# Designs tried in a protein design run: designed miniproteins, single chains. Part 66

Each design is a single chain, and the fold is of that chain. pLDDT is the mean over its residues in the fold that is shown.

## One batch from the design tools (miniprotein)

Design m2280
Fold by ESMFold2-Fast:
Structure m2280 (fold): chain A 81 residues (1-81)
Amino acid sequence: MELTEEERQRLIELLEGEIDRVRKVAEEHPEVRAEAERVIALLEELLALVKDPTATAEEIEAQAQRIDRELARLNERLAAL
């Protein structure tokens, strides 16, 4: 399914904001830097997919699910600190 230009732009802004948020988390909590760097890399890959009009909905969904798993892991580690 193709995103509208407005939906794509909104998703780009959300992803860029999330990357900045995770970078700040890594700065404040050096103990989780490795986990945060993995999440940032996956978010940057998703951002590239969202910017690519030939990317499939399945590819975008698969990347989003991978990010959700790594974010859950990062959040679990943060909660344990």
Scores: mean pLDDT 82

Design m2281
Fold by ESMFold2-Fast:
Parts: structure tokens; sequence; C-alpha cells
Structure m2281 (fold): chain A 66 residues (1-66)
């Protein structure tokens, strides 16, 4: 999905910035939960987790762009 790809790209882009360590860890946790749901065939639950991760990652990216 587009959310899976965009969230993965943002996790990579935001890697190593100490200012967003906790937010990145939470986004990664949600992303990994999404991958687990996808592996189980739960596409709807997976998509919701990727959307949650992406929301956090976009907020982090905006914060870092300041």
Amino acid sequence: SANLIEAGELIFELNGDARVREERAEALRLYLQGLQYLAQGNEKEAEEKFKEALRILKEMKEKLAE
C-alpha cells in the first residue's frame, strides 16, 4: 500500500535524529504491528497501523523541517 511505502521511507529518512527518538520508536512499533497483521492476512488492521505510523512520522518530519 502507499501508506506502507511512505511510512517505510520516512522511518529510514528520520533515522538517527535524537530529537524524535521516542516518536520514531512508537512509529516503528506501529509499523511492525502493521507488518505482523499483513503477514496474518489482516489487511484492514495492517492498513490502520500503517496510517497511525505515517501520521506520527509526518508530524516528526514537520517538526524537523523547522
Scores: mean pLDDT 80

Design m2282
Fold by ESMFold2-Fast:
Structure m2282 (fold): chain A 68 residues (1-68)
Amino acid sequence: MKAELLARLEEIGREFEALVPVDREAAARLTLRRLAEVLGVEVPELPSLEEVILEALRRRAEVHALIQ
């Protein structure tokens, strides 16, 4: 339920924080993939890091909306 979604978001956040100082692009792409998995949707093929970041922020907002 909602508590499980929150725990999943925290897990995704920890993975991102661990990876971002090593590889920022890989961290952003992994976060997008994890958020898409939570929402049950396919990961879009995005050519730029900026587009990946914007899509990840949008998907994160969708997960937060499900929790509220």
Scores: mean pLDDT 77

Design m2283
Fold by ESMFold2-Fast:
Structure m2283 (fold): chain A 72 residues (1-72)
Amino acid sequence: GKKEEALRRELERAKAAGNAGAAAGIGEALDQVRQGKGDPIETLRRGLASARANGDEATAAGLERALRAVEE
């Protein structure tokens, strides 16, 4: 589906950039979409909030991009 394709593309981008924090958060959200369980948007939002609180700009940027790709 649209959410799975968007998360897969952003996961590949994060991995290519060496952004382990974004890759972990996006990967969790992707697994939730594939399993039909949990809330992938909530997972990404929580990860983004934590990254911002910790000053992890690289992880925050990757998670924000993934959120923009799947929110709609």
Scores: mean pLDDT 85

Design m2284
Fold by ESMFold2-Fast:
Structure m2284 (fold): chain A 74 residues (1-74)
Amino acid sequence: MDAEEAARAAVEAVRAGDLAAGAEAVQKGMSPGGGDLATGYAVVGEARRLLEAGASEEEARRMVERGIQSALKA
């Protein structure tokens, strides 16, 4: 799953109230070897905070995508 696909799936899951599905989407997009679910939850929690503060879906998706891209480059 690429970063853009993972970000879309994560934000959709957060909007549906499924934080676990969101965290798994982030993990699939960013974690080499598929083991860092804790980072997935951290990114998804931040997306939830943005959406609850009235941010757009586009803004939340962009934040998640940047987080995934930073992890892939690091």
Scores: mean pLDDT 75

Design m2285
Fold by ESMFold2-Fast:
Structure m2285 (fold): chain A 100 residues (1-100)
Amino acid sequence: SMAEEAKKKSEELEEYKREAIERAKELLKEALEAFKKSIKEGAKKLQEMMEVLGEAINYLQNTKLQYPEVKETAEKLIKELEELLREIDKEGSAALEKAE
Protein backbone atom coordinates (compact mmCIF):
# COMPACT_ATOMS: atom_id res chain seq x y z
CA SER A 1 0.00 0.00 0.00
CA MET A 2 1.04 3.65 -0.36
CA ALA A 3 1.17 4.05 3.43
CA GLU A 4 3.49 1.02 3.77
CA GLU A 5 5.72 2.35 0.96
CA ALA A 6 5.89 5.80 2.64
CA LYS A 7 6.82 4.19 5.99
CA LYS A 8 9.56 2.09 4.35
CA LYS A 9 10.96 5.16 2.54
CA SER A 10 10.93 7.18 5.80
CA GLU A 11 12.83 4.36 7.56
CA GLU A 12 15.35 4.31 4.67
CA LEU A 13 15.90 8.09 5.10
CA GLU A 14 16.49 7.68 8.86
CA GLU A 15 19.03 4.90 8.15
CA TYR A 16 20.69 7.12 5.48
CA LYS A 17 21.12 9.87 8.10
CA ARG A 18 22.66 7.38 10.58
CA GLU A 19 25.07 6.09 7.91
CA ALA A 20 26.08 9.66 6.99
CA ILE A 21 26.77 10.50 10.67
CA GLU A 22 28.78 7.27 11.11
CA ARG A 23 30.87 8.06 8.00
CA ALA A 24 31.42 11.61 9.31
CA LYS A 25 32.57 10.14 12.66
CA GLU A 26 35.06 7.88 10.82
CA LEU A 27 36.42 10.88 8.88
CA LEU A 28 36.68 12.88 12.12
CA LYS A 29 38.73 10.05 13.71
CA GLU A 30 41.01 10.04 10.63
CA ALA A 31 41.29 13.86 10.79
CA LEU A 32 42.34 13.79 14.47
CA GLU A 33 45.03 11.17 13.70
CA ALA A 34 46.19 13.09 10.59
CA PHE A 35 46.50 16.35 12.58
CA LYS A 36 49.17 14.67 14.76
CA LYS A 37 51.43 14.41 11.66
CA SER A 38 50.16 17.12 9.25
CA ILE A 39 47.92 20.16 9.73
CA LYS A 40 47.18 20.12 5.96
CA GLU A 41 46.09 16.44 5.89
CA GLY A 42 44.03 16.86 9.08
CA ALA A 43 42.26 19.93 7.66
CA LYS A 44 41.53 18.02 4.41
CA LYS A 45 39.88 15.14 6.33
CA LEU A 46 37.88 17.64 8.41
CA GLN A 47 36.61 19.25 5.16
CA GLU A 48 35.63 15.78 3.84
CA MET A 49 33.69 15.20 7.09
CA MET A 50 31.74 18.47 6.64
CA GLU A 51 31.09 17.62 2.96
CA VAL A 52 29.56 14.23 3.93
CA LEU A 53 27.04 15.96 6.22
CA GLY A 54 26.30 18.65 3.60
CA GLU A 55 25.74 15.98 0.91
CA ALA A 56 23.33 14.17 3.26
CA ILE A 57 21.30 17.39 3.68
CA ASN A 58 21.23 17.90 -0.12
CA TYR A 59 20.08 14.30 -0.69
CA LEU A 60 17.24 14.71 1.84
CA GLN A 61 16.21 18.05 0.24
CA ASN A 62 16.04 16.38 -3.20
CA THR A 63 14.17 13.36 -1.77
CA LYS A 64 11.41 15.51 -0.20
CA LEU A 65 10.81 17.13 -3.63
CA GLN A 66 10.57 13.74 -5.40
CA TYR A 67 8.53 11.95 -2.68
CA PRO A 68 5.98 14.32 -1.06
CA GLU A 69 4.76 11.44 1.17
CA VAL A 70 8.08 11.55 3.14
CA LYS A 71 8.40 15.37 3.19
CA GLU A 72 7.81 15.64 6.96
CA THR A 73 10.39 12.92 7.76
CA ALA A 74 12.94 14.46 5.36
CA GLU A 75 12.42 17.98 6.81
CA LYS A 76 12.88 16.62 10.37
CA LEU A 77 16.14 14.86 9.40
CA ILE A 78 17.38 17.98 7.55
CA LYS A 79 16.78 20.11 10.68
CA GLU A 80 18.59 17.53 12.85
CA LEU A 81 21.63 17.51 10.52
CA GLU A 82 21.65 21.34 10.22
CA GLU A 83 21.54 21.58 14.05
CA LEU A 84 24.43 19.06 14.26
CA LEU A 85 26.48 21.26 11.88
CA ARG A 86 25.77 24.32 14.09
CA GLU A 87 26.79 22.34 17.21
CA ILE A 88 30.05 21.22 15.52
CA ASP A 89 30.77 24.87 14.61
CA LYS A 90 30.14 26.03 18.22
CA GLU A 91 31.38 23.06 20.33
CA GLY A 92 33.80 21.31 18.00
CA SER A 93 34.16 17.60 17.19
CA ALA A 94 32.65 16.43 20.52
CA ALA A 95 29.16 17.33 19.21
CA LEU A 96 29.57 14.86 16.30
CA GLU A 97 30.87 12.08 18.61
CA LYS A 98 27.59 12.31 20.61
CA ALA A 99 25.32 12.29 17.50
CA GLU A 100 23.12 9.33 16.50
Scores: mean pLDDT 82

Design m2286
Fold by ESMFold2-Fast:
Structure m2286 (fold): chain A 95 residues (1-95)
Amino acid sequence: GKMEELRKKIEELEERIRELKREAERAIKAGDYKKALELLKEAIKLAKELLKLSMEYLKLSETQEEITEAIGRILRAIGQIFELEGKLEEVEKKL
């Protein structure tokens, strides 16, 4: 159903964000700050989409367990946005 499709999309976005974070870390270590900025901006964009889908998942949640799962995903998405924006500012200061 719609919840299963949303869960799958959320999990796919979480994995893509993890890969972009790893690539950005490698770019930073290599001194490629321009590449790191591009990767971090893409990761932030996907993290904001992740937040949106997690909120949609909450709206479709009917059980206490589903609501708890949805809130956890929302909090993690918010945390990722703040972490990534902080890393973006740090990289911008090196340019």
Scores: mean pLDDT 89

Design m2287
Fold by ESMFold2-Fast:
Parts: C-alpha cells; structure tokens; sequence
Structure m2287 (fold): chain A 80 residues (1-80)
C-alpha cells in the first residue's frame, strides 16, 4: 500500500508509545494520524513495525526520514 511503510532496525526496548512520540515530535509529523501494527521481531530478534498513514503524502514524508536516529540507533524506513 502506498500509505504503508516498514520501520525496522529498532532498539529491543522500543515501545509503540516511543515510536508515536518519535514520529510526531522528532520527525515533526504533528497532527498526522498513525496506525501501527504490533511490534514484530525478525529471525534475529530485531524489532520492526508497519505504519499506515492517512495519506500517501504523509507516507512519502516518513520515507524521507530513513536513517534518522532514535536514541543511539539509526532506524530504517522503507516501502513494505
């Protein structure tokens, strides 16, 4: 979906609250509706989520934030 993005390489301590805060405050996506999947883990135990936005434009803005730092770790934001 053009409104869905993959968010990976997350810290093991990442919560959905921390992710929502990060997107809305640090990435400056204020007022944007975010629909998160459950936090999933890959075969190595690294957490990831899918995020669906209300518009394709918001999803594209999130894709431009790929490799942003969340604490000490960079996160990956890619097409699903």
Amino acid sequence: SARKVFVGNLSPNTTLEALRHFFQVELKLHGVQLDFSDILQDKNGTPYVFVEFETEEHAQAALEKDRSHMGAQFIRIDAP
Scores: mean pLDDT 80

Design m2288
Fold by ESMFold2-Fast:
Structure m2288 (fold): chain A 70 residues (1-70)
Amino acid sequence: GVAEAAKKAVERANKNPEKLAIAVGAATGLDVSEARAVSADSTTAVVEAVVDGERKRLTVPAGVVGGGGA
């Protein structure tokens, strides 16, 4: 189901936090040094990211955590 796919996307993204940081940076245009996926829906994902030395919560397209950067 959609919820299961979202959970798997979050887990997969968190296995490669550096790749996730790059994907979040590309999607948002921000200078992201660290990122961790917190949750995801069918359309959006929430990530905790370090932007310019500060930890922020960002909302990004679900594709960013599901295969980031296409």
Scores: mean pLDDT 76

Design m2289
Fold by ESMFold2-Fast:
Structure m2289 (fold): chain A 121 residues (1-121)
Amino acid sequence: EYYKKTVNQIAVGLADALEVLAEGGLAALKSKVNQKYLKAVKNIIDRSAVKDVPEETPYLAAYAVQKVDDFSPLAVLMAAALATIVVEYKDDQTKLTKLLKAFGVSEENIQKIIKALAKIN
């Protein structure tokens, strides 16, 4: 599928965002995110009717979008979706892996996300 390239670019950006969060916490992640991308991601999350989203979720998604050359609606939507899945299922590696595969994330990029998550403690 043609969207798999965008999904995997976003997955790499999300793994990078998780490493920033692991090394410098939420303050470091916030300092690296441009307001333009944050606003776009928050708009999608707010419209999704997802309640009680952890504060780091929109910043992780916004950082991931910043890694994509084009600011497309698909990139913003995929970043919001993948960041939400990663944060929600961070303690359930089996379900996390299954959901990321369903979205078209490659095995290599799933392993990058899992390794980055392991650094957060």
Scores: mean pLDDT 83

Design m2290
Fold by ESMFold2-Fast:
Order: structure tokens, then sequence, then C-alpha cells
Structure m2290 (fold): chain A 101 residues (1-101)
């Protein structure tokens, strides 16, 4: 379906920005890393808006928010907070995958 193709494209764009954000972080460009993570979250929100399952949509948005907050904490040097936020985000993403399967 056209909707499935659009979702796949938006997911690829989100993942691409996550990879670019990690690269920027490794290069020591924290501002560029955070910019890419913000763009990744925007594409996740666009995916969520296309989902027919409201619970999956809401959880995917929450996943994007927690992942972004985790990156902000990591860049601020709050490593324990970042670890907790990343763990919570993974749990939400797993639930999204279960709902969409």
Amino acid sequence: SEKRKEISKLVSLSVGHEIAGVGARLDGDDAEALRHMALSREYLYKVAELLEDKEASDLLKQYGDLLYQGWQADLAGDLDEAKELFQKSKELLNKVHELLS
C-alpha cells in the first residue's frame, strides 16, 4: 500500500538521522549530534501519525521523546540518566513492534 511505502521511507529517514547523530557525537560535534536526533524524532512522529493503531502511535511518539531526552542527558554528561532513558525507550519500541505484528 502507499501508506506502508511512506511509513518505510520515514522509518529509513529516522534511522539515517540516528546513524548521522552517532557519527557527529564520535566527531565531538555535540550540536550536530543533537540536531540529527531531533530530526530522527520528527520522522518518528510522522510515522506515528500514519499508524492506525492509536496505542502504537502514542507509544512510538513516547519512544522518540525518551530517546531524544536520553541523547540530551548523554551530551550533558548525565550518563546514569541517559542509560535509564535509553532502556525505557527500548521497552517502548519493543511494545510498538508487538502491537504492529
Scores: mean pLDDT 89

Design m2291
Fold by ESMFold2-Fast:
Structure m2291 (fold): chain A 99 residues (1-99)
Amino acid sequence: AKEEAIKELEKAIQLLEEAVREMERNGYSPEAIDALRGALEAAKNALEALKQGDYRTSGIYLIAAELLLVGAHFQGADKEKLDKAIEEIRKARKYLDEL
């Protein structure tokens, strides 16, 4: 469960990093990019907490990442990329709930 949560969260982080780079290159709004950067930072903090065995703090950061991704969607960010990142975060949450 912990190893699976880490893998799904690492996938989410990779997708978010790729999304940030692509959105910056394609001239998306600064507000959408900032929201996505915030979600990426929250996901990275969740991963660090997971690795340390702080499952409560990890869960809080995963909720924050999801909320920021929803915010990025309303700022005109790519829905398809955001939906994929949200799915991987939700998979990480599911494995975290098994711990």
Scores: mean pLDDT 81

Design m2292
Fold by ESMFold2-Fast:
Structure m2292 (fold): chain A 87 residues (1-87)
Amino acid sequence: MEEVKKAEEEIEKFKEELKKNEPEIYKLIEELLEKLKKNGVVSSEEAKEFKKKLDEIKKLNEEEKEKLYLLIQHEGIKIVKEENEKK
């Protein structure tokens, strides 16, 4: 559906902007995703520590937090798909 593709494109654009403008935040996300890839799961405790570290780097507004969480969810889904499907 067009709306789903648009949302995914907006998430990918945000990811590229984050890599360029907020590399410390992007590195924190990569570390979280690497834990998911290595262990198959991110615990609620690891998610809480991630949020705490994120707040220590930059106090994000509600919109920025929403976009960031959508990015993490999107990348997590990609990791799960890559584990089950060969590109």
Scores: mean pLDDT 72

Design m2293
Fold by ESMFold2-Fast:
Structure m2293 (fold): chain A 67 residues (1-67)
Amino acid sequence: LEELIAEIKAILSKSGKVTDEQVIALAELLDSFSDEQLKQLLIKYAKLSEEEAERVLKLLKELKKLL
């Protein structure tokens, strides 16, 4: 759990400081948004590359299994 949150935070922190609570909130968005929609939000608002957004999406799915 902690390792997944830490890796997600490291990738997202390129655009600013990110909290553990914000990472958990992003994992919960998987219930409301499609993979493509969430990936596009990460690229646009977190300023991630496509590869970084895909990595974060994969990690968020693994985190969601543990929540």
Scores: mean pLDDT 77

Design m2294
Fold by ESMFold2-Fast:
Structure m2294 (fold): chain A 81 residues (1-81)
Amino acid sequence: KKEAERKAAIYYTAGGIQEAAADWLASDPRATPQEIADAYRVAAENYRKAAEWERKAGNTKVSEELDKKAREMEQKADEAA
């Protein structure tokens, strides 16, 4: 369980950092649609991995919230692309 919680925290933190970076790129007039889409996809993948580890740790509700965040990031990537 401690390993699952640690891995979830790592991926959740990475997802949050990547989401912030993607949001900044989305506001940068120099960024291409592809760069913005790729950044949101990286955020989505990190949130999805965090959800998987939270589920393994027994935190089903948190896992579902993180899966929702991953889907939101994927939607933003598709919108930007």
Scores: mean pLDDT 86

Design m2295
Fold by ESMFold2-Fast:
Structure m2295 (fold): chain A 80 residues (1-80)
Amino acid sequence: SMEEREKKLREIVLKAGEKAAEYAASIDPQVAEDLKGLIERLKDKSPEEIALALQLHFLLYGREDVLALFNLEMQKEIEK
């Protein structure tokens, strides 16, 4: 069903975000804390809204390394 697909996609995007946060924490604890707060605010949003918000967050803070990791992890999970 579309509801099951949306739930699965949301879980994939959030998991990729968590992996990006773990990486960010090893480099910049403040970026990691801001990211955790954003993920908490986005939990009930569509997968597309979550992905876009996280991508924009990384882009706005100039964290191209974290953005690249997030996109890579999302792609791996979606492609299976």
Scores: mean pLDDT 79

Design m2296
Fold by ESMFold2-Fast:
Structure m2296 (fold): chain A 107 residues (1-107)
Amino acid sequence: SEALRRLVELLRRALELLEETIELIKKGDYERAKELMLELLRLLLEAAALAEDLGLESLRAKIQEAAGLVAEALEYLLRGDYEEALKKLEEARELVEEALREAEELL
């Protein structure tokens, strides 16, 4: 399925951006981290819409939960709570990794 391949591509890119964002926060580059988090949210929303269109409700739910955690992490980052921001991003990474694995198994 073309749409399923696109979903896998979006999830792989989201995972890469998520890992880069975590490293930027650990290095104290908070402004670049914020920029990547906004792009990450956009990609996760696109992936959730594709999962919904494909009838993959479990994947859609995991992707939406990951997007919610990224949004919470952004709020913590804006408040200067970098430790909580990292915890939320690491939780989001686990969900994106699970979603990617499930989507790849359907290829």
Scores: mean pLDDT 91

Design m2297
Fold by ESMFold2-Fast:
Structure m2297 (fold): chain A 99 residues (1-99)
Amino acid sequence: SAYEELLRKVLDFVKDHIKNIKSPQDISDFRAQLRAEAQRAGLAPRDMVRIETILGVVDLVIAVVNTLVKRGKMSKEEGEEFLKEQLKKIAESIEKELE
């Protein structure tokens, strides 16, 4: 289904982000591309909300890590490791949804 194809793209992006931390611009570009593909595929509103929710969780995790680093509650290195750990959990959740 179009939903499963787009969800696999989100999974691949998250896995790639774990290997190499993406810039804010790369994340923004991916989000714009994914929305355009969902629109072209005629994704049902319910499925679009599900994809947007997953992307919202990714955004929230990144924002929380950036805030903790900015406030001196963790180093940039600790923030990167914590982000990778959270992204791994998100990837595992997506993989279960694709089963």
Scores: mean pLDDT 80

Design m2298
Fold by ESMFold2-Fast:
Structure m2298 (fold): chain A 55 residues (1-55)
Amino acid sequence: MELLSVEELRARYGEVMRRAQEILKEKRKLFVGDGTWSGEQWMEKLEAFVKEEEE
């Protein structure tokens, strides 16, 4: 059982991921909700994913 590591994934989709991160940060403000999630959950997930990587 082997999955692509976060680093490998980021390297391959680095440009796309970086652009998505910027978009998510902007959109996150528009998708502020009280548990709707739907799209927010996806954005928060990706945003946290990138932040964790940058840490």
Scores: mean pLDDT 57

Design m2299
Fold by ESMFold2-Fast:
Structure m2299 (fold): chain A 87 residues (1-87)
Amino acid sequence: MAMEEKRRRVREEAERLAEEAYRRYREEHADKSEEELTAEFQREAEEAAATYGNELAAIAVGKPLRDALLAVALALLEKKLAAEEAE
């Protein structure tokens, strides 16, 4: 019974975190266009994935900024949920 409810909450939490991260990133880089922000974020994600083997960075590669932030947030929360279940 709890898993569908937990997955829905994880997705809702991920969407909220991604929106907050996007808003903050936009505020910190208000002088840049969406295209410039996406390009810079993608460059950083590709470097992190290649250099550090960062799985979360690899998930972000090739996605628009908002989609990348959502995918990373969801992956982080799903990892946390799995750890809680494993006990």
Scores: mean pLDDT 73

Design m2300
Fold by ESMFold2-Fast:
Structure m2300 (fold): chain A 93 residues (1-93)
Amino acid sequence: SARELAQEALELAREAKELGVRAARLAYEAGDRKLLLEAIGVTIAAIGVAFEAELALEGRVTMSEAQAQTLLEVARIALERAKELLKEAEELL
């Protein structure tokens, strides 16, 4: 259902945000400006996905199953990128 897809997207987006923030902090400490900006970008994208998912789950917007599936796909991409950036940032220390 659209609600179940939106809930999964929210959970993945929240994880992506946490990992993105951690990657950004480590990149800042390491002085890697490019990695810092990439981590900030992923974090902002994750915040956007979480916001849209929350609006749908609260019934403030009507979301189709296809729209919820797209939101979940974006959340998955953000999470994988956040994991990659965190690993790269950890390898700098």
Scores: mean pLDDT 91

Design m2301
Fold by ESMFold2-Fast:
Formats: structure tokens, C-alpha cells, sequence
Structure m2301 (fold): chain A 77 residues (1-77)
């Protein structure tokens, strides 16, 4: 399974209420830390955040905000 597919799976679990925002953030962060190409991983998160923001639901916007916050944190580290 690709990193993009694993992130999408975590997003689906978060939107279904199976993961809290903190659990979602932690699991996505772990996936990025395991990734061989950190810049590509950040690009995948930004692309997914943009896709979620375009859906226009409050839950998707919340997920997009979490992913953008992780991108900012990863760029600072």
C-alpha cells in the first residue's frame, strides 16, 4: 500500500469517528517518519489537505487543518 493510500485510509477512519484528531495526527506523523522521501510525504499531505478542503464539510475541513498543521510541524523539524 502506498503512503497516499495509507493516509487516505486514516482520513476515512477519522471522518467515520473511529479516530480522534490527536490519534489521527499521531498516526499520520508516524507514516511520514517511516517514509524514505520526507519531501514527497509532505507533498502527499498537502495534496490530501487540499482535496479535503474542497469537499466543503466541517469534518473534512477539520481533517485538512490537522494535515496542514502536521506539514508546518514537519517543515520546522
Amino acid sequence: MSLAERVEELVERYLAGELSGGEFATRVFELVEEAKDRERAIEILRREARRLAALGTPEARAAADVLEGLVDQLRAA
Scores: mean pLDDT 83

Design m2302
Fold by ESMFold2-Fast:
Structure m2302 (fold): chain A 75 residues (1-75)
Amino acid sequence: MVEEVAERKVAEVKPFVEANPDMSREELAEILLEMLEEVIKELPEEERRELAEKAREENTEHARLALEAIERVER
C-alpha cells in the first residue's frame, strides 16, 4: 500500500529526530524532506501519484511533508 509505505518511512525517522534534540526545527524539516525524497524517488510514477492524492486528503503534518517531497521529485 503506497500510503502505508510512506507513513512507515516517516515513522521510522521519528526516533532519529528524537535522538537529535539540539537540531533546529528548520534543520529537522529539511532532513525529513531529504529522506522522504529518497524514498519517493524509488516509487513508480503511478504509486507516487496515488501517494500525492492520499497526502492531499490526509491533511496531516507528515502528509504535507510527503506531498512537498513528491513535488520536488517530480520537478
Scores: mean pLDDT 67

Design m2303
Fold by ESMFold2-Fast:
Structure m2303 (fold): chain A 84 residues (1-84)
Amino acid sequence: AALEAFRAEGEALVAEARPLAEAALAADLPAEEQQALLAELLAAMWLRLGLDPAVVAAYVADPADPAARAALEADVARLLAAAR
């Protein structure tokens, strides 16, 4: 079913991203650079899951913005409804 397919896609993306995330954490990078890299990896994963690029970009630019967060939550709800 669509929910199982969505979960499997998410698990596959985590498996692909894990070595890159581990390399980023193992690197002696400043905390700001690590956070920026992890945010880019998270954004790339969300885009591959089918989230709206504009919504993802707005959230990554300011994760504390309530409007950007609400837009992201609404787009996630759209994908979950489609996975029914």
Scores: mean pLDDT 68

Design m2304
Fold by ESMFold2-Fast:
Structure m2304 (fold): chain A 82 residues (1-82)
Amino acid sequence: GTPEEAAEAAREGALAGPGGRGSAAQAGRAGLKRGVGTGASAGGGAGLAAMRAGTAVADAEAAEEEARKAAASPQQPPAAPP
């Protein structure tokens, strides 16, 4: 496979669960592991690309964490602001 296939397998793995539960990271780790093995066997260029696929998954997760922390609505204290 290609590093792109590894990244897609990671996304599909996260979405394949009931109700699409799971994280892209968990699926990304599994997909990247499979892709890196194939990429390394195909030579340095493919292996490098496989590592980049893993970085892209990590970046997407960082963005989701940022969005989650930015949610202010569920964080409503009973006291008025200062």
Scores: mean pLDDT 55

Design m2305
Fold by ESMFold2-Fast:
Structure m2305 (fold): chain A 94 residues (1-94)
Amino acid sequence: SEIDDEVEGFALGMQLAIAAANGDEEKARELMKKINELSPVGKAAAQAGAAAMISFLVHSGKLDEARRAVDGLAKLEGVDPAFVEEVRQRIDAA
């Protein structure tokens, strides 16, 4: 189900951003593997989930955690460099 893939992807994306913020490279790689097995809809939802978590950190005043999250994501194979740049610009504008 595309709805099930969207929900799973979004949750995995949020977890990925948290793992990246914590410097948990092993957990981040595990989560990326799960995301890579999802449909295109699930992968898009994971990107949205990661962005939502980083936005939450920014709006909560946790700018250092948000920066660690995006830096951790930038180290992972399969993360879109354009997404990383967009998120960095959003943090810097805050």
Scores: mean pLDDT 85

Design m2306
Fold by ESMFold2-Fast:
Structure m2306 (fold): chain A 98 residues (1-98)
Amino acid sequence: ELQVQQSGDETVQEGGSVTLSFKASGPGTVAKVQWFRQAPDGSLELVAEIDVNGKSEATLTLSNLKPEDTGVYYSLAWNADTGAVAWGQGTKVTVVPP
């Protein structure tokens, strides 16, 4: 089964940048990865979508961060062979006001 590991939690000052990492392991080929930010109501907002075309690693750089960008960012891998999806464990991003 395809497994997704995300980078560790990040704390960044307002106006700064953070790079989130994605790594897939196990059997299967990753077609694309999506990053979602969890909203206060529990819904997921799509932040980015990257076609990785069989690569097992990808990064997402978030720039010019504001306190409202604080949240848990989840990556979702799409298996090219089966169409199945695998979720990462989530990366907590905390944006500290000045």
Scores: mean pLDDT 82

Design m2307
Fold by ESMFold2-Fast:
Structure m2307 (fold): chain A 116 residues (1-116)
Amino acid sequence: LEIRTEKVDETAVAKAGETATLTVEADAVSGGDAFTVDVEVTGPGTVEGKVENGEGRTAAPAVKAGNEVSRASFTAFADEAARVTITVTVTADATTGTEVTARTVNLTVTSAIPAA
């Protein structure tokens, strides 16, 4: 098993009542490869993850961001040796007048099979 962690420096800012999107792409070597994106969220809002070309290609459960820094992790499992896209949508709460900032912290790639 090989575990590789890469820094992904993506930031999205949503003003109160607005939506912003982060996109992370990674190449799978084999089906079953796992991709975990760690997102740091600051401010009152909701975070939703979606995965393309991965198992469970459905919207990830929405994560509600509080007034404190919250961490959300979205994990995709590749269907095959292909590019996997993880899209994180941040929606800021319109009632608080406070913006929401989402920042990608780490991308962790875990191989389904050991390197031969």
Scores: mean pLDDT 66

Design m2308
Fold by ESMFold2-Fast:
Structure m2308 (fold): chain A 104 residues (1-104)
Amino acid sequence: MKEEKEKVKEEVKEAAEGLIELAENMPKMTPEAFEAGVERLVEKIRAIAKESSEEEREILLEFAERVEEAAKEAVKLHKEDPEKASEYFKKRVRELEEEVLKKL
């Protein structure tokens, strides 16, 4: 159980780092390319959730849902200001990562 919990936290950190990298590259990406990248990382979070305990699964699925909501908002902002969209999504991902890691 201890090793499994640390592995889940590490995998969450890796997924969050991938989302931050997508955010940093967002001004150079189409909205569609950004959405595809987010979906790939959200699917990774959902895969981690399936292999986790019931309590951890609920936390990880909420994380995935909130990331998708933040991505939808970022896509709206991207059409008007890609740099502002990038900073918004980056901030939201960091906030969500910290919240998830505290709950795990």
Scores: mean pLDDT 82

Design m2309
Fold by ESMFold2-Fast:
Structure m2309 (fold): chain A 85 residues (1-85)
Amino acid sequence: STSVTLTAEDVLKGAERNLAEGYNVESATLALDYLKGKISDEEFAERLRELAAKEGIELTELELEVIKAIIRGDYEAYKELVAKL
């Protein structure tokens, strides 16, 4: 049985579903490339802001850090960042 733990795989599956519902395949690909270390934090932030802007959404630095923590499966960072929302 799979252990009920917040792993990068579990968080990534959740993030992929949420991104697919709100965004196109481009945002899902961007998240995967970020998780795999193919793009930098700065490049990820710029590209995600571009995609969000196409939908009329402005992302704050805090929201970007939350999204990055979710994609990485970084539960400790996620907890700290959400407390600031």
Scores: mean pLDDT 68

Design m2310
Fold by ESMFold2-Fast:
Structure m2310 (fold): chain A 95 residues (1-95)
Amino acid sequence: NEVEELLEEARNAKTFEEAAEVVLRTRELLRKLAAQGKIDVEEAHEILEEVMEAAARAVAREKLKKGELTDLSEEERINIALSEILKKEEEILNK
């Protein structure tokens, strides 16, 4: 299952670059599945959000282990990671 494989890769992301690459691959897979009528738009959105959250949590934990973002709550760390992943996706697509 390609979705489950992407979720596992997201959970193991160590950098914003790795997280962004997994999210971009997820967006492409979901676009393909929706175009083929295999999932609806709502299902695609739910899967994307799950992968994005998993990747953000994984990178946030790696940052915390390295002594970064230590004075922030778990939710604040995840929100920062989500913002950085979205920014990195845009950087990858524009290069």
Scores: mean pLDDT 85

Design m2311
Fold by ESMFold2-Fast:
Structure m2311 (fold): chain A 95 residues (1-95)
Amino acid sequence: MKKAEELLREAKFIRDALALLKKMSESNSLSLSDLPEEKQGPIGQFGLDTYGEIKKVFEAKFKEESEENGKEAIAEVFEKYERRAEELEEEAKRL
């Protein structure tokens, strides 16, 4: 019984996690300044599970690639999850 609303919610969690990981990949670290004031932002309580899952995939991919190829490995992980978010959004539009 989980319909368009849940699909859109999951897509949003993925989008928020990707936005944060993109900032991390550009700065080579997670900055506390990337976290919102008053806990309103991409890493909310609701996005933490999705963020952790995507981060694990990112870390696994980076481990397999040399640091020299890390940028390409990051792009591949982002593409995978961007596609997942897009598929969820498209499925929600059909409901």
Scores: mean pLDDT 60

Design m2312
Fold by ESMFold2-Fast:
Structure m2312 (fold): chain A 66 residues (1-66)
Amino acid sequence: MGKGELKFKGEKGEVEAKGSEATGKGDGPNGKKFAESAKKGVSKAKDEEQGKKMVETASKIGEAAN
């Protein structure tokens, strides 16, 4: 994919990743903790491909957990 920017926005929270940068935002205790975890994962990866994978995984888990 030619884009270095990824955004996921749901009722539970929001996760954005741009290259190796990531921003997570959650709603309520579970959403907040979830978004923070996703952001940390992307930051640790330091790679756009790995970051994308983390955002996708976090999004899926969030949907299932809701």
Scores: mean pLDDT 52

